# Designed miniproteins, single chains, continued (5), part 3

Each design is a single chain, and the fold is of that chain. pLDDT is the mean over its residues in the fold that is shown.

## One batch from the design tools (miniprotein)

Design m16071
Fold by ESMFold2-Fast:
Structure m16071 (fold): chain A 61 residues (1-61)
Amino acid sequence: MANPVEVRVVARDAAARTVTLEITNNGDEPVTLTIAGDQLAAPATVTVPAGGTRTVTLALA
């Protein structure tokens, strides 16, 4: 099955050391995602409503 959640990189700012992600939830229920990785300064938690889209800006390590 395809994931009901889509994640897309919409911007990068090397000078500010940030990345901006667009998260779309194509499912019928809200989802809470934890975004973590060695490239990130800290893990981030984002809640995306059912059928909705959220934009989150993350600091890079």
Scores: mean pLDDT 78

Design m16072
Fold by ESMFold2-Fast:
Structure m16072 (fold): chain A 75 residues (1-75)
Amino acid sequence: EEQKEKALKTVDLVAEALAAGRFDRVEITLITEDGKEFTVTFTRDPAENEAARKKIKEFIEKYGPVKLFEVRGVP
């Protein structure tokens, strides 16, 4: 629950950074307790970011609790 909320909050902060022009895109990687990794890409397009956010929610629902593993900005 809390880890999911933290991941989604990080997504919001990433969207703000993209809107501010700091990066062209940002890749967020989540990891499950058993080591399964899931990477989503966020861009300056709010619609793509909402789709990526939904993918994260779906992944958490399917595979259980996740941790934020990596955030990588691309200029």
Scores: mean pLDDT 74

Design m16073
Fold by ESMFold2-Fast:
Structure m16073 (fold): chain A 70 residues (1-70)
Amino acid sequence: LSEEEKKKLDEARELLRREGLDSEKTIKKVAERIGLSVEEFKEKFYEKYGKSVIELEVEELEEAVLNVFK
């Protein structure tokens, strides 16, 4: 990934967090805003973060819950 693409993906991740991650409609809207197709966005997001958008959100939620009980 180029530095420009990495920066756009960071911006997209912040937008997804603000709008909510549980909707394909939200993912499509965010991808369009940064000038990527949904498929390109998902692939580049995985390359940068090593996880899918939904997978990353689920893991972050699980970690937050587990930390309350530790």
Scores: mean pLDDT 65

Design m16074
Fold by ESMFold2-Fast:
Parts: structure tokens; sequence; C-alpha cells
Structure m16074 (fold): chain A 69 residues (1-69)
């Protein structure tokens, strides 16, 4: 396996983790659990950033902040 294939797999794993954490953050926010929502939001942002997608990390924060309001 090439180094590019290894890096792409790691990026895919981080993106999947970020999507899962974002979904849990939004669900917690809708249920009024601001602490759980914030914890999953931070996890999602860090995973998107680790995948190199800073725009999605920013969007994740905005989506959770809007759901909490």
Amino acid sequence: MTIEEVLEKEREDFLKGAEGSLQKAIEAAKNGDKITASNYAVASMLLYAAAGDLEKAREAKEKVDQAIK
C-alpha cells in the first residue's frame, strides 16, 4: 500500500468520526443537553481539522451553536 493510500484511509476514518460526533452533538443540542452537545461539537471539530477540512470544522461549530440557541 502506498503512503498516499494510508493517508487517504486515515483521512476517511477522521471524516467518518467527525460526522458521527456532529450528529450526536446536534441530537444532544435538540434535547437541551448543552454539555454533551459541546463535548461532541469539540470532538467533531478536532476530527475535521485532523482530516484537513477546516471549513467543515467551522460549519460543525456553527450548526451546533445554532441548535443550542
Scores: mean pLDDT 81

Design m16075
Fold by ESMFold2-Fast:
Structure m16075 (fold): chain A 77 residues (1-77)
Amino acid sequence: MSPLEKYVEAGLALKEAVEAQDAEAAREALERLVPLISGRRRVTFPLAAVQAALDAAAGLPLRERTGVLMALADELA
């Protein structure tokens, strides 16, 4: 699978997890996405931090909610 295909797959998984308010799925998608865009070897995110970000963003449109999770990933990576 090409790097682009992996990026698209992980991005779609993140969107689906955010729509479902699924913190575990969102964490897994972020842990797949961040190494592809940041060049970091491995990144792990606390489930509690991902859940808190999902809860805080719950009133926002889907694009902005995914943006909040991407910002969290950038801060923690």
Scores: mean pLDDT 77

Design m16076
Fold by ESMFold2-Fast:
Structure m16076 (fold): chain A 79 residues (1-79)
Amino acid sequence: DFLRTMAEGLRGLAELARQGRTKLVAKAARRGAKMMKQQGVPPRVVKLVRDGARYARQGDGKKAAKKLREAADELEALT
């Protein structure tokens, strides 16, 4: 349930990144990565979210969206 909700949230952030809302995405994805780590989400998935946040902070919405979608796909594979 919470994994599905997190995956949906990451897909929403990926869409916002594609729309150029990179500053908002960087902040939200960074917070999400910390929460996911605290809840025991696998390090590989947390890294994808952190990479997405880094690309968003750099203004690269397309690369940020790709990393956040990859993270969402990995989370859905855990359910």
Scores: mean pLDDT 86

Design m16077
Fold by ESMFold2-Fast:
Structure m16077 (fold): chain A 76 residues (1-76)
Amino acid sequence: MLTPEEVREIFREAGLTDEEIDSLVALFETLQRTVPDKEELIEILKFIAEHYRSRGTERDRRIAEALEKIIEKLKS
């Protein structure tokens, strides 16, 4: 399972600010705690990533790419 530090590094690679990274890591931690089923968590993350990609700025595209990397790590 992904640690908060692994998620933080993925978002840092996407070029987000430390404040944005802290917020996204906290949201991810909440989702992992609230959604016990790994497959359901993956589907929620896919939905969020697709939403960012479809309506996003350059920043939103980077968030979508970071979420896609998180999904791939969760699948493995």
Scores: mean pLDDT 79

Design m16078
Fold by ESMFold2-Fast:
Structure m16078 (fold): chain A 94 residues (1-94)
Amino acid sequence: AKEEAEKKLKEIAELLREAAEALRRGDEERAEELIEKVVDEIIEMTGAPDTEEVREQIREIVREGVERVAEGADPLEVAEEMIERAVKLKEEYE
């Protein structure tokens, strides 16, 4: 549903903000935990194959997004861009 997709997008944006805050504090372990959680959310949301290859590529997208948020980018805009990139990646593996 549209409402579920919007809710998921906001949840991903919040996780990105928390990961960016952890990164700013030098809490690498917490940042990695939050990044992995975002990867799981994106795979679930998009239905992408849960393979190591796909996870690694989505993880790189998420890591880049977290760094952008840490530099002052809007978490919601970054989350939307990340989902678009993940959907395109999924299409390449289908």
Scores: mean pLDDT 81

Design m16079
Fold by ESMFold2-Fast:
Structure m16079 (fold): chain A 90 residues (1-90)
Amino acid sequence: SIEEKVKEFAEKVLKVMEEGVKKGLSIEEMIKKIEELFEEFAKTLSDEEQKEVGKLAKKVFDAILKGDYEGKSAEEIVEEAKKVIDEFLK
């Protein structure tokens, strides 16, 4: 289902961000990993599933970039992204 695919993508994004913070990756490096994840994951999806997963990806990127612009820590940016994901899954 679309809901299951969106949730699967969300879990993969959170894992990338959590591992990125733990490894001390830059925000730019985390964005690149999430972009790569989206491109590979999208190849496995229907057009309708790609549209919904793409909406989540955009909201996550927007949250990361906003947090970075506001001078938030990597940990705070991850918490904001998790919040955006939780709201999207409602």
Scores: mean pLDDT 84

Design m16080
Fold by ESMFold2-Fast:
Structure m16080 (fold): chain A 77 residues (1-77)
Amino acid sequence: SKKKKIEELNRLIEELKSLLKDQDLELPSGPLGNQEEIDAEKEILEKIVGKEFAEEVVQKSKEAEEIGDELAEEAKK
């Protein structure tokens, strides 16, 4: 359901905002980019805030992008 995907995307975005706010960080403006850019950003983030936090942020960001891509494809139909 499109409605369920929108609700899940909003939930993931709010969780990401909460995680980043606790570390005084902001969500990057725009998409995460390609896999090489994601891997590079994860390595930098691991050095700043630690591995577990970086992995959670990257994982939730990927899930949000996947849902966003699915919604964009559904909008083309």
Scores: mean pLDDT 67

Design m16081
Fold by ESMFold2-Fast:
Structure m16081 (fold): chain A 120 residues (1-120)
Amino acid sequence: SKLEEGLKLLSEARKAYKEGDKEKAIKLAEEGFKLLVSEYPHFQDLVDAIPDEKINDFLTSLLLLVIAGYIPLGPTAQMLFLWLYHKYKDNPLVSEEVKEALLLIANGEATKEKIEELLK
């Protein structure tokens, strides 16, 4: 399915980013999200479809799209990331660095540089 293919690309994006290939990571995240959004055009339905074991890869890739400028920082992002933070703040499968990045965006305190430092 497009969900399974999209999630594989997001897992590959996280791996590429950890290996230091930021450009490859962003490209894989963008391609993965294109597949996910084509199957789940409503973001809440998409998030609810993500399996728990893939949620950290999903959120990390979403943060890569913020770094790339595909998701502009501002009131809409603050609202979205506040919702994501409250949904996942107690989930042990989500890294503390990802949770911190979600909260920084939610509070309007994030810069692309701060998010990049948290994901290193």
Scores: mean pLDDT 88

Design m16082
Fold by ESMFold2-Fast:
Structure m16082 (fold): chain A 87 residues (1-87)
Amino acid sequence: SAATLEAIEERLRELDERIQEIRDLIDAGKYEEALKKAKELIEELKRLREEVEAADIPEDVKQQYLQGLENGLAQTEKLIKYLESKL
């Protein structure tokens, strides 16, 4: 539904903002806070992936969102590994 698409798109936007927040914390040298937020982001990305997989939306849109989420997961996992190397 249009409402389902809007909800998913809003959450994707919020997750992108969270990635930027983590990067800003890293730039500020706040590694412990950045690591905590990155771990929280992984769980949010996994939950949204499950929601998208179950969503009644066009298959082509679903595949695009799932690819974006997989990229977000990989990016966040790299940030976690980087942060753990700094602590």
Scores: mean pLDDT 86

Design m16083
Fold by ESMFold2-Fast:
Structure m16083 (fold): chain A 86 residues (1-86)
Amino acid sequence: AKEYAELPAKQGRAVIAAGSAAAHASRDGNPLMTRYGSEGAAHAQRGDLVKGAEGAIKAGELSPEADQGVRDGANGAESKPAPVPP
């Protein structure tokens, strides 16, 4: 998103990390991890970057795949919007 470029680097990475964690959680099929990742991504999309980062961190604590998503997001490897529940 164009607005993403206006965020401080730490907040921007938190948005990417939340999205990456949600994507990894969805692939892993873990309902708790999917919940934390999806909630984090949804909060980030609504502009709540702090709750977005919290969701990403919690998802990362539950699986190596979600943890990798948080690390990839923090490094800016993924900037595409995460899938959001309808």
Scores: mean pLDDT 54

Design m16084
Fold by ESMFold2-Fast:
Structure m16084 (fold): chain A 94 residues (1-94)
Amino acid sequence: MKPETVEEVAEQLLVLEDPEASEEEKEKAQEELFLGIDLVIEKGTQETIDFVYSKLPKEKQPAFLEKVNSTPIGNGVEIEIELGVLQLKKVVLK
């Protein structure tokens, strides 16, 4: 189900970091993180955005990047590719 709070997103992150969680539980957590990605981009830290991106399946990464690029001013993420490595940076207006 789609998370509606930062706390619900954090619960999914804890599942992804739990070495005892099943593969099915981790897959479900990734899906729920993707559904809550707008909240992560708007209210999450740069570290949270980078972590979520790294845990998303390859099939969902392009859609996540599209949402990042459509994020409002002040809450957007700048995407950089250096030497074939994708790096996400949260942009903050002065």
Scores: mean pLDDT 58

Design m16085
Fold by ESMFold2-Fast:
Structure m16085 (fold): chain A 100 residues (1-100)
Amino acid sequence: MLTPEQLRELIREARRLIDEGKTPFEVVEELRKKYNLTEKEYKLLFTIAMALEVIKRYPDLTEEQRDRLIDEVVKTLKEEYGATDEQIDVVREELREAFA
């Protein structure tokens, strides 16, 4: 499983690639090959990349809509992919940073 530090680096690289115009699918395929991600790590990162694309495309989201998006992402990561509390903290921080 990804360490919190590895996850932070992956989210930041994913955000950079999305900012460059890559789709969530292209981003996660590139990162999967580069870092030899497991199936679970791939799916976890894909969920995050989808959220990053939403953030990029909808800069006018209200604070309530932003908080709801982040909560839905972390719920999926925790319930479906067994993300740790430390990993969830990293995801919340990085997604909030993406709205700044």
Scores: mean pLDDT 85

Design m16086
Fold by ESMFold2-Fast:
Structure m16086 (fold): chain A 87 residues (1-87)
Amino acid sequence: MDELMKELEKKAEELLKNSSEENQKQAKEWLDLQKKSVQLGENTDDSLQFGKQIEKLVKQGKGKGMLDYYQGLLMLEVVQRKKEQLK
């Protein structure tokens, strides 16, 4: 289990590192808008569910750059939360 969590965390970090500055900025702006409507960031589960709805929208005609960075952030939060639960 620990090895899987470590690999997942490393994969998320690589996704974040390889993202362009523009993609990072756009993702943060999108997160800001979502926080106002859904209170993103206080509950990881809520953030993941909201992210899934965004994925459905993006699959209609986008799906590059910003979304990848956003998903990387969510994956990192999930890994950190899971480690805390397991201790």
Scores: mean pLDDT 59

Design m16087
Fold by ESMFold2-Fast:
Structure m16087 (fold): chain A 66 residues (1-66)
Amino acid sequence: RKVEVEVKAEGFSEEQKEDIRETTLLMAKAAKDDAEAEQIAKDAGRGAQGKATVTITVDGKTFVGK
């Protein structure tokens, strides 16, 4: 299935944002259902101490963590 990840973060370097994006993308690709994808987005956003918004899109459906 088509999986995309977008990371918006203040105070993070481009490399830090790419690391978050790549790690989240790998986890999202392994997610079995929408509930797992939503949890992954929430965990990624929480891990950034609320300073980043992580959006996972699976087949056009979006899940946001911050």
Scores: mean pLDDT 76

Design m16088
Fold by ESMFold2-Fast:
Structure m16088 (fold): chain A 61 residues (1-61)
Amino acid sequence: AGERAGRIAQAAAEGRLSAEEIARLTGLSRAEAEEVYRRVRESADPAAKAQAAATILRALE
């Protein structure tokens, strides 16, 4: 679980995943997945990307 979860979190944080892909891969609601996607795209802040990755990791536990 951890290894796959880490890869998904990294891909999301790097902006490689769409909101639909995030929802499908993590089981997050559409609204939660869209928020993660927006946070990564709208912010150049590394802290925002780290928070997005943490949200993905928590969803995959």
Scores: mean pLDDT 76

Design m16089
Fold by ESMFold2-Fast:
Structure m16089 (fold): chain A 67 residues (1-67)
Amino acid sequence: AAAEAERLRRKAARYRDLSEQGREALKRAEEDKTVSEEKGKAGERAIQLMDERARALEERARALAEA
């Protein structure tokens, strides 16, 4: 139980890291005006999906730690 919760927390942290990397890359591309509005929106959506995935994994890890 504890080992699985820990694995999920590490996986969530990985998604959080990917989200932060994507956010930073998108910010730089927007500042440099190298990204189209369409690609910028796609990047924002990908970041949101990574954040949502991390949140779901964190919630599941918490539930497993209680049992």
Scores: mean pLDDT 79

Design m16090
Fold by ESMFold2-Fast:
Structure m16090 (fold): chain A 72 residues (1-72)
Amino acid sequence: MERDKVLQELEKALAELSKYLTPEEVERIRRTFDELKRLFEKYKDDPVMQEILLEQAKAFLERLRKLLEEKS
């Protein structure tokens, strides 16, 4: 599913970024990711909220990818 794919890519991006970032920076990003996962679970039966959250997750992934390119 698109959601699961985006969440997997977020995990991969964070794992790669952890090589370049401080533990505190990684924890801050992890907190944002965990909140996003919590919202997906809270609104699991709300298709409109799932769509909004998916777009937010995609934007978050693109931000992490850009940060990884800047660090690599």
Scores: mean pLDDT 83

Design m16091
Fold by ESMFold2-Fast:
Structure m16091 (fold): chain A 85 residues (1-85)
Amino acid sequence: MSEAARLAEELARLIAEGRARGAEDPAYLAGMRAGLGVAGGVRSEAELDALPPEARALGRRVAEAARRAGRTGQPAALARHRAVG
């Protein structure tokens, strides 16, 4: 598997984890969405700081995974996950 594909899969895994936890605690969905927005430059880090520590940690992991996937040329994978609703 290429590095780009592996990073996209890691991002997808984090999004799936956020959705699963979001069924019990909506803060996890907020953290995931905030992380994607921060990586895309459309939301601020302050939105992550307003979240509980666990959701904030997930959001930061999502932001880093999204930034890495973007740097390796996987923008379509990022766009797909931003349609979460």
Scores: mean pLDDT 70

Design m16092
Fold by ESMFold2-Fast:
Structure m16092 (fold): chain A 112 residues (1-112)
Amino acid sequence: SKLEKKLEEIEKEVPEITESETELITKLKNKEGDVKKTAKELFLLMYKEYEQTRELITDPEVREELEKLLEKMAELVEKEELDVEELVKLALELSTLLGVAQLEAAVRRVTK
């Protein structure tokens, strides 16, 4: 519920997201525009990707790790001084784990 409350707060600040994760990460690295807004948009996209992928994850430890990464990301985007390097690092780690989970789910679909 703590992560869900953070999601609701952030959604109120950035209700529409038109850019991809790659575009948002690129903007953050280049310090383009409203960096705090871009960080919150990246968090929302990654949270939505996790929600879509969650049912495909059979290992509860993997789900717990992804949720911990999302909680850390949510804490970073709410800080007054945004650590862009740490945020990008967490985003890439989360994206890698989500990609692995999606690939494992695809392999399971063809082996049964």
Scores: mean pLDDT 79

Design m16093
Fold by ESMFold2-Fast:
Structure m16093 (fold): chain A 65 residues (1-65)
Amino acid sequence: SAEEAAKKYAEEAYKAAAEAKTTEQGRDLGRSYSEKAAELPGEAGEKAAEAAMNAATRALIQRGF
């Protein structure tokens, strides 16, 4: 489902950003996961891409970036 895809991409993006060595790397990884998620058809891709970017941003904020 679209919700399951969004959750999966959000979790992966969050982990990647949380473990990133720099803010730039964390943002780049977040964008990469968002782009991969956007390849899903229709609204599922849009929602998953947004979820991935939001998760990566949240991880970076929590790290103090």
Scores: mean pLDDT 82

Design m16094
Fold by ESMFold2-Fast:
Structure m16094 (fold): chain A 105 residues (1-105)
Amino acid sequence: SMADAAKAQVHGILDSIGAAIRALLPPGVAETHLQTLDDTRQAVDAEKDVIKALLRVEMTLSVFTIHLIVMKKYDKTSDPEKYAQLADLFQGKTDQVQALLDKAR
């Protein structure tokens, strides 16, 4: 179904985000974000409304982006280059989710 195809694309997006988080964030912060991604994946899989599932992913990306901005500004252990790479990835994945939302509408 189109819903199954959209969810498969979301799984790919979440896998890519998880790989980047594991590579670029400090281990303690990475673990918390990876748990949020697992919760997001479970919520997407349980959701029958594709638009609601996609909005859930967008919400998670928004939260991650805000947290990244806060970490860059206030965390003395922040690596500006790694955080910039992660910010660019989050924006790219947000754009992919928006494209899926436009197609589902």
Scores: mean pLDDT 85

Design m16095
Fold by ESMFold2-Fast:
Structure m16095 (fold): chain A 89 residues (1-89)
Amino acid sequence: DEERRRRIYEVAVEFLDEVIKEAIEENASSSVLAFLMAQKEDLRYLLRQRPTVEQLYQEVLAILEQVKELIPSIQPRADEVEERIRELA
């Protein structure tokens, strides 16, 4: 189901791009920025392996949880992304 994988990926990457932009604007540490960029690259590489929708969904959930731990204020937005990808899975 290539279309669902693509949609889940796009939603996750759009969220990470927003978080990265805000982190840069707030002068976050280089380690925080490196972590967020690494999550984007990991998702890109995973998508190329043609994962199942379930595998991609679980990986995005793990990334969202890590981002919420790193940036607790992002939780409501991360939870909204989780709802969006759950509907796509």
Scores: mean pLDDT 85

Design m16096
Fold by ESMFold2-Fast:
Structure m16096 (fold): chain A 100 residues (1-100)
Amino acid sequence: MEEKQKALELLETLKILAPSFNELFDLSDPKIKKLVKNPISLSLLIKKIENGEIKSLEEFLEELELLIDNVKKLNKKGSLGYKEAEGMEHLLEYFRKTYL
């Protein structure tokens, strides 16, 4: 992916702004795998970018939207995790308008 650097910089920004996502979205928990169709964490998303599994910035944003949707499904509306997911959705909309 030619825009790999931009994707990685956005992920590092999101990890700073929403550090609890790393705690809340642990793929090693079998309960999470049962509750969501495609379980993903910020750490796994970074590895997919580094390994070249994500081919474009658009694919990256689709995977990130999936992570946000999964966090919202695993957290009750009004909880900290749900509010952090909504914040990330706003950042993704801004990123799309700026770079796509």
Scores: mean pLDDT 69

Design m16097
Fold by ESMFold2-Fast:
Structure m16097 (fold): chain A 91 residues (1-91)
Amino acid sequence: SAAEKELLEKRREELKKAYEEARKASKEGKTVKKKLEFEINGTKETLEIEANEEEIKINLEVEGPKGGGKATEVVTKDNKVEYEFESEIKE
């Protein structure tokens, strides 16, 4: 639907802006914290991005009729990446 397409485009732009702001803040030695929430067709997503001089931390939580999941990614100043993922599928 047109409404669904509009929500998906808004989600894409908001994510892009949040990621760019987090990377810029980290590079400039500044602290930033952003929380984004989206709900499309009964699926709820919560994204939390925290950045400082040492790292960028991203927490994602997804909940919907077919299940959910959580993911955490940490990117450090020395370019080390730590990733943790948990998923639940309801069928």
Scores: mean pLDDT 74

Design m16098
Fold by ESMFold2-Fast:
Structure m16098 (fold): chain A 83 residues (1-83)
Amino acid sequence: APEVLDASKENKEELIEKAIAVLREQDRAVFELKGGTQSLKLEIATRIAEAAAELGYHSTVREEDGVLVVEVQSEALVAKELA
């Protein structure tokens, strides 16, 4: 199920921290950004995508009916870490 991040209920730093915590525990995640302004949601989505990239994940951002959906997935390149 997607992780719902509501910018009208929590500040952007709390939402970003929640997303990063999910990314540390999962190799794939979907975040739905609701509430706030579109600019605020784009800022949060960008920060999540940057954090995902630092962890070696690929991310895509799409907009559906005012909701920004951020999909993150691992590159599945863990073979070198098992050596």
Scores: mean pLDDT 75

Design m16099
Fold by ESMFold2-Fast:
Structure m16099 (fold): chain A 79 residues (1-79)
Amino acid sequence: TALKAISYTVEVDTRDEEKIKEAAAEAAKKAAEHLTGQPVEKVLSVELKQVSENEYLATVTVLTAGGQRVTLEIPVIVK
């Protein structure tokens, strides 16, 4: 089950999907590190879905140094 990380909502001034994915991945790394107390070793996947004209939902799966897989849903707002 994916964790909704609303407190890690990212605001971007770009519609470049690759830049949005990068911003969401960084937010997901911070969220996972706070949740697990472990550094993130690897980003396994980033899936981006447009939910409105100015809003995306990124589903990011990360691997921690201790071997935990964490899936996070990161809202992204285009400003």
Scores: mean pLDDT 83

Design m16100
Fold by ESMFold2-Fast:
Structure m16100 (fold): chain A 89 residues (1-89)
Amino acid sequence: SITKELYQKKFENILSNPSSEALSATKEQVVQARDQANKELEAYKGTNSESEHAARVYIEQGNLQEELENYGVAFELYKEAIKIINKDK
């Protein structure tokens, strides 16, 4: 699916080239973005869409990036998950 390929390409770009805004994110902002992404996903789940799958993967990878202390990458991944969910509303 082109949608799945677009999400994968965006994900790879975030890992390689996080935005300057994301790189400036504080730990508190990252935690807030994670909390919002999880709340949005919980309200959205059960659609079994490629968008739901992509959002879940972005959140899971964001959690891993936080554990590695890559807060900027984690922040952008959480924000992108929120955008994916909101686009399908």
Scores: mean pLDDT 79

Design m16101
Fold by ESMFold2-Fast:
Structure m16101 (fold): chain A 72 residues (1-72)
Amino acid sequence: GPLSEEEARELGRLGAEYYEEAKKEKDAARYAGLALRSMGLALEAYLSLKKQGKEEEGEELLLEAGLGKPVF
């Protein structure tokens, strides 16, 4: 796949960091930018881990980025 398991974990961690920064942001445009980046990183990490049989770990990374379990 495009990411190794280790690279996917690192991407998920980065997504969670952007989510923590988004929660502290008071400007709506800056909040939106951080939240969208967090979601994109967490979803890429989830999809990469799911392909490698690590779906439960990927779901945890989505949760850490403020996302629920995917509906797809």
Scores: mean pLDDT 80

Design m16102
Fold by ESMFold2-Fast:
Structure m16102 (fold): chain A 97 residues (1-97)
Amino acid sequence: SERIRRLREEARRLLLESTEYSVKAIHYASLAVSNENLAKKYLKLSEGENKEELLEQAKKLEEEAKKNRELLDKYNKEANELEEERRRKLEEARELE
């Protein structure tokens, strides 16, 4: 019973940590979409005047979007690994009942 209690407590901590990483992933997904949309606007404006400067701004935003996509992937991976560990702890607790 004490071992079951500890496994469930560990699972609760893992759920909290997994949720925190999922929230971070959502944040970086939002930033990536924002940067991608702004890059498209700068690319469209570059068809007129100030072409070189607007293209440089678009490129910078695309690079920032790529970095935010990489952070999204990183935090999703961390959240998934913690969720898998949580599921293992809960399964072990069920087997001890």
Scores: mean pLDDT 89

Design m16103
Fold by ESMFold2-Fast:
Structure m16103 (fold): chain A 77 residues (1-77)
Amino acid sequence: DDLARQALLAGRRLLYTIEQHKDVLGEEGEKLAKEIRDAIARVEAGDTSALPELWKAIRKAVDLLWEKGLPLIDPSA
């Protein structure tokens, strides 16, 4: 449960960061935002198989932000 809570919090924080930098991140950022939103919705609906997918999307988003030289959000709550 704690891992799910941490993933949801990290995912929401990354969505905020992606939205703040959408002009820089472009299509890649929008694609990752969709992956994070879809995974969050599934986890909140009780689909436990979406939790690893959410963490994978979080990692991909962190990697993209790092590549673009943008501020990172700690995925650990």
Scores: mean pLDDT 78

Design m16104
Fold by ESMFold2-Fast:
Structure m16104 (fold): chain A 69 residues (1-69)
Amino acid sequence: GLEEIEKFALEKLEELERELTLQTLQGNVMSGEEAREKIIEEVAKELEKKFGISKEEAKRLTRKLLEER
């Protein structure tokens, strides 16, 4: 159900935020907006692969989850 999709998305968001933090410490400087869009794109890609939802729908869901914190 939706709850499984949201749980998976939140787990992937946490993983990618940690990965981007490590990349920043390695000297890969990017803006907060660039980091946010990269996270949205990667989470959406994973949701599309696992649940068969469209990339556009996956991006919208991911943005909503990030916005609601």
Scores: mean pLDDT 77

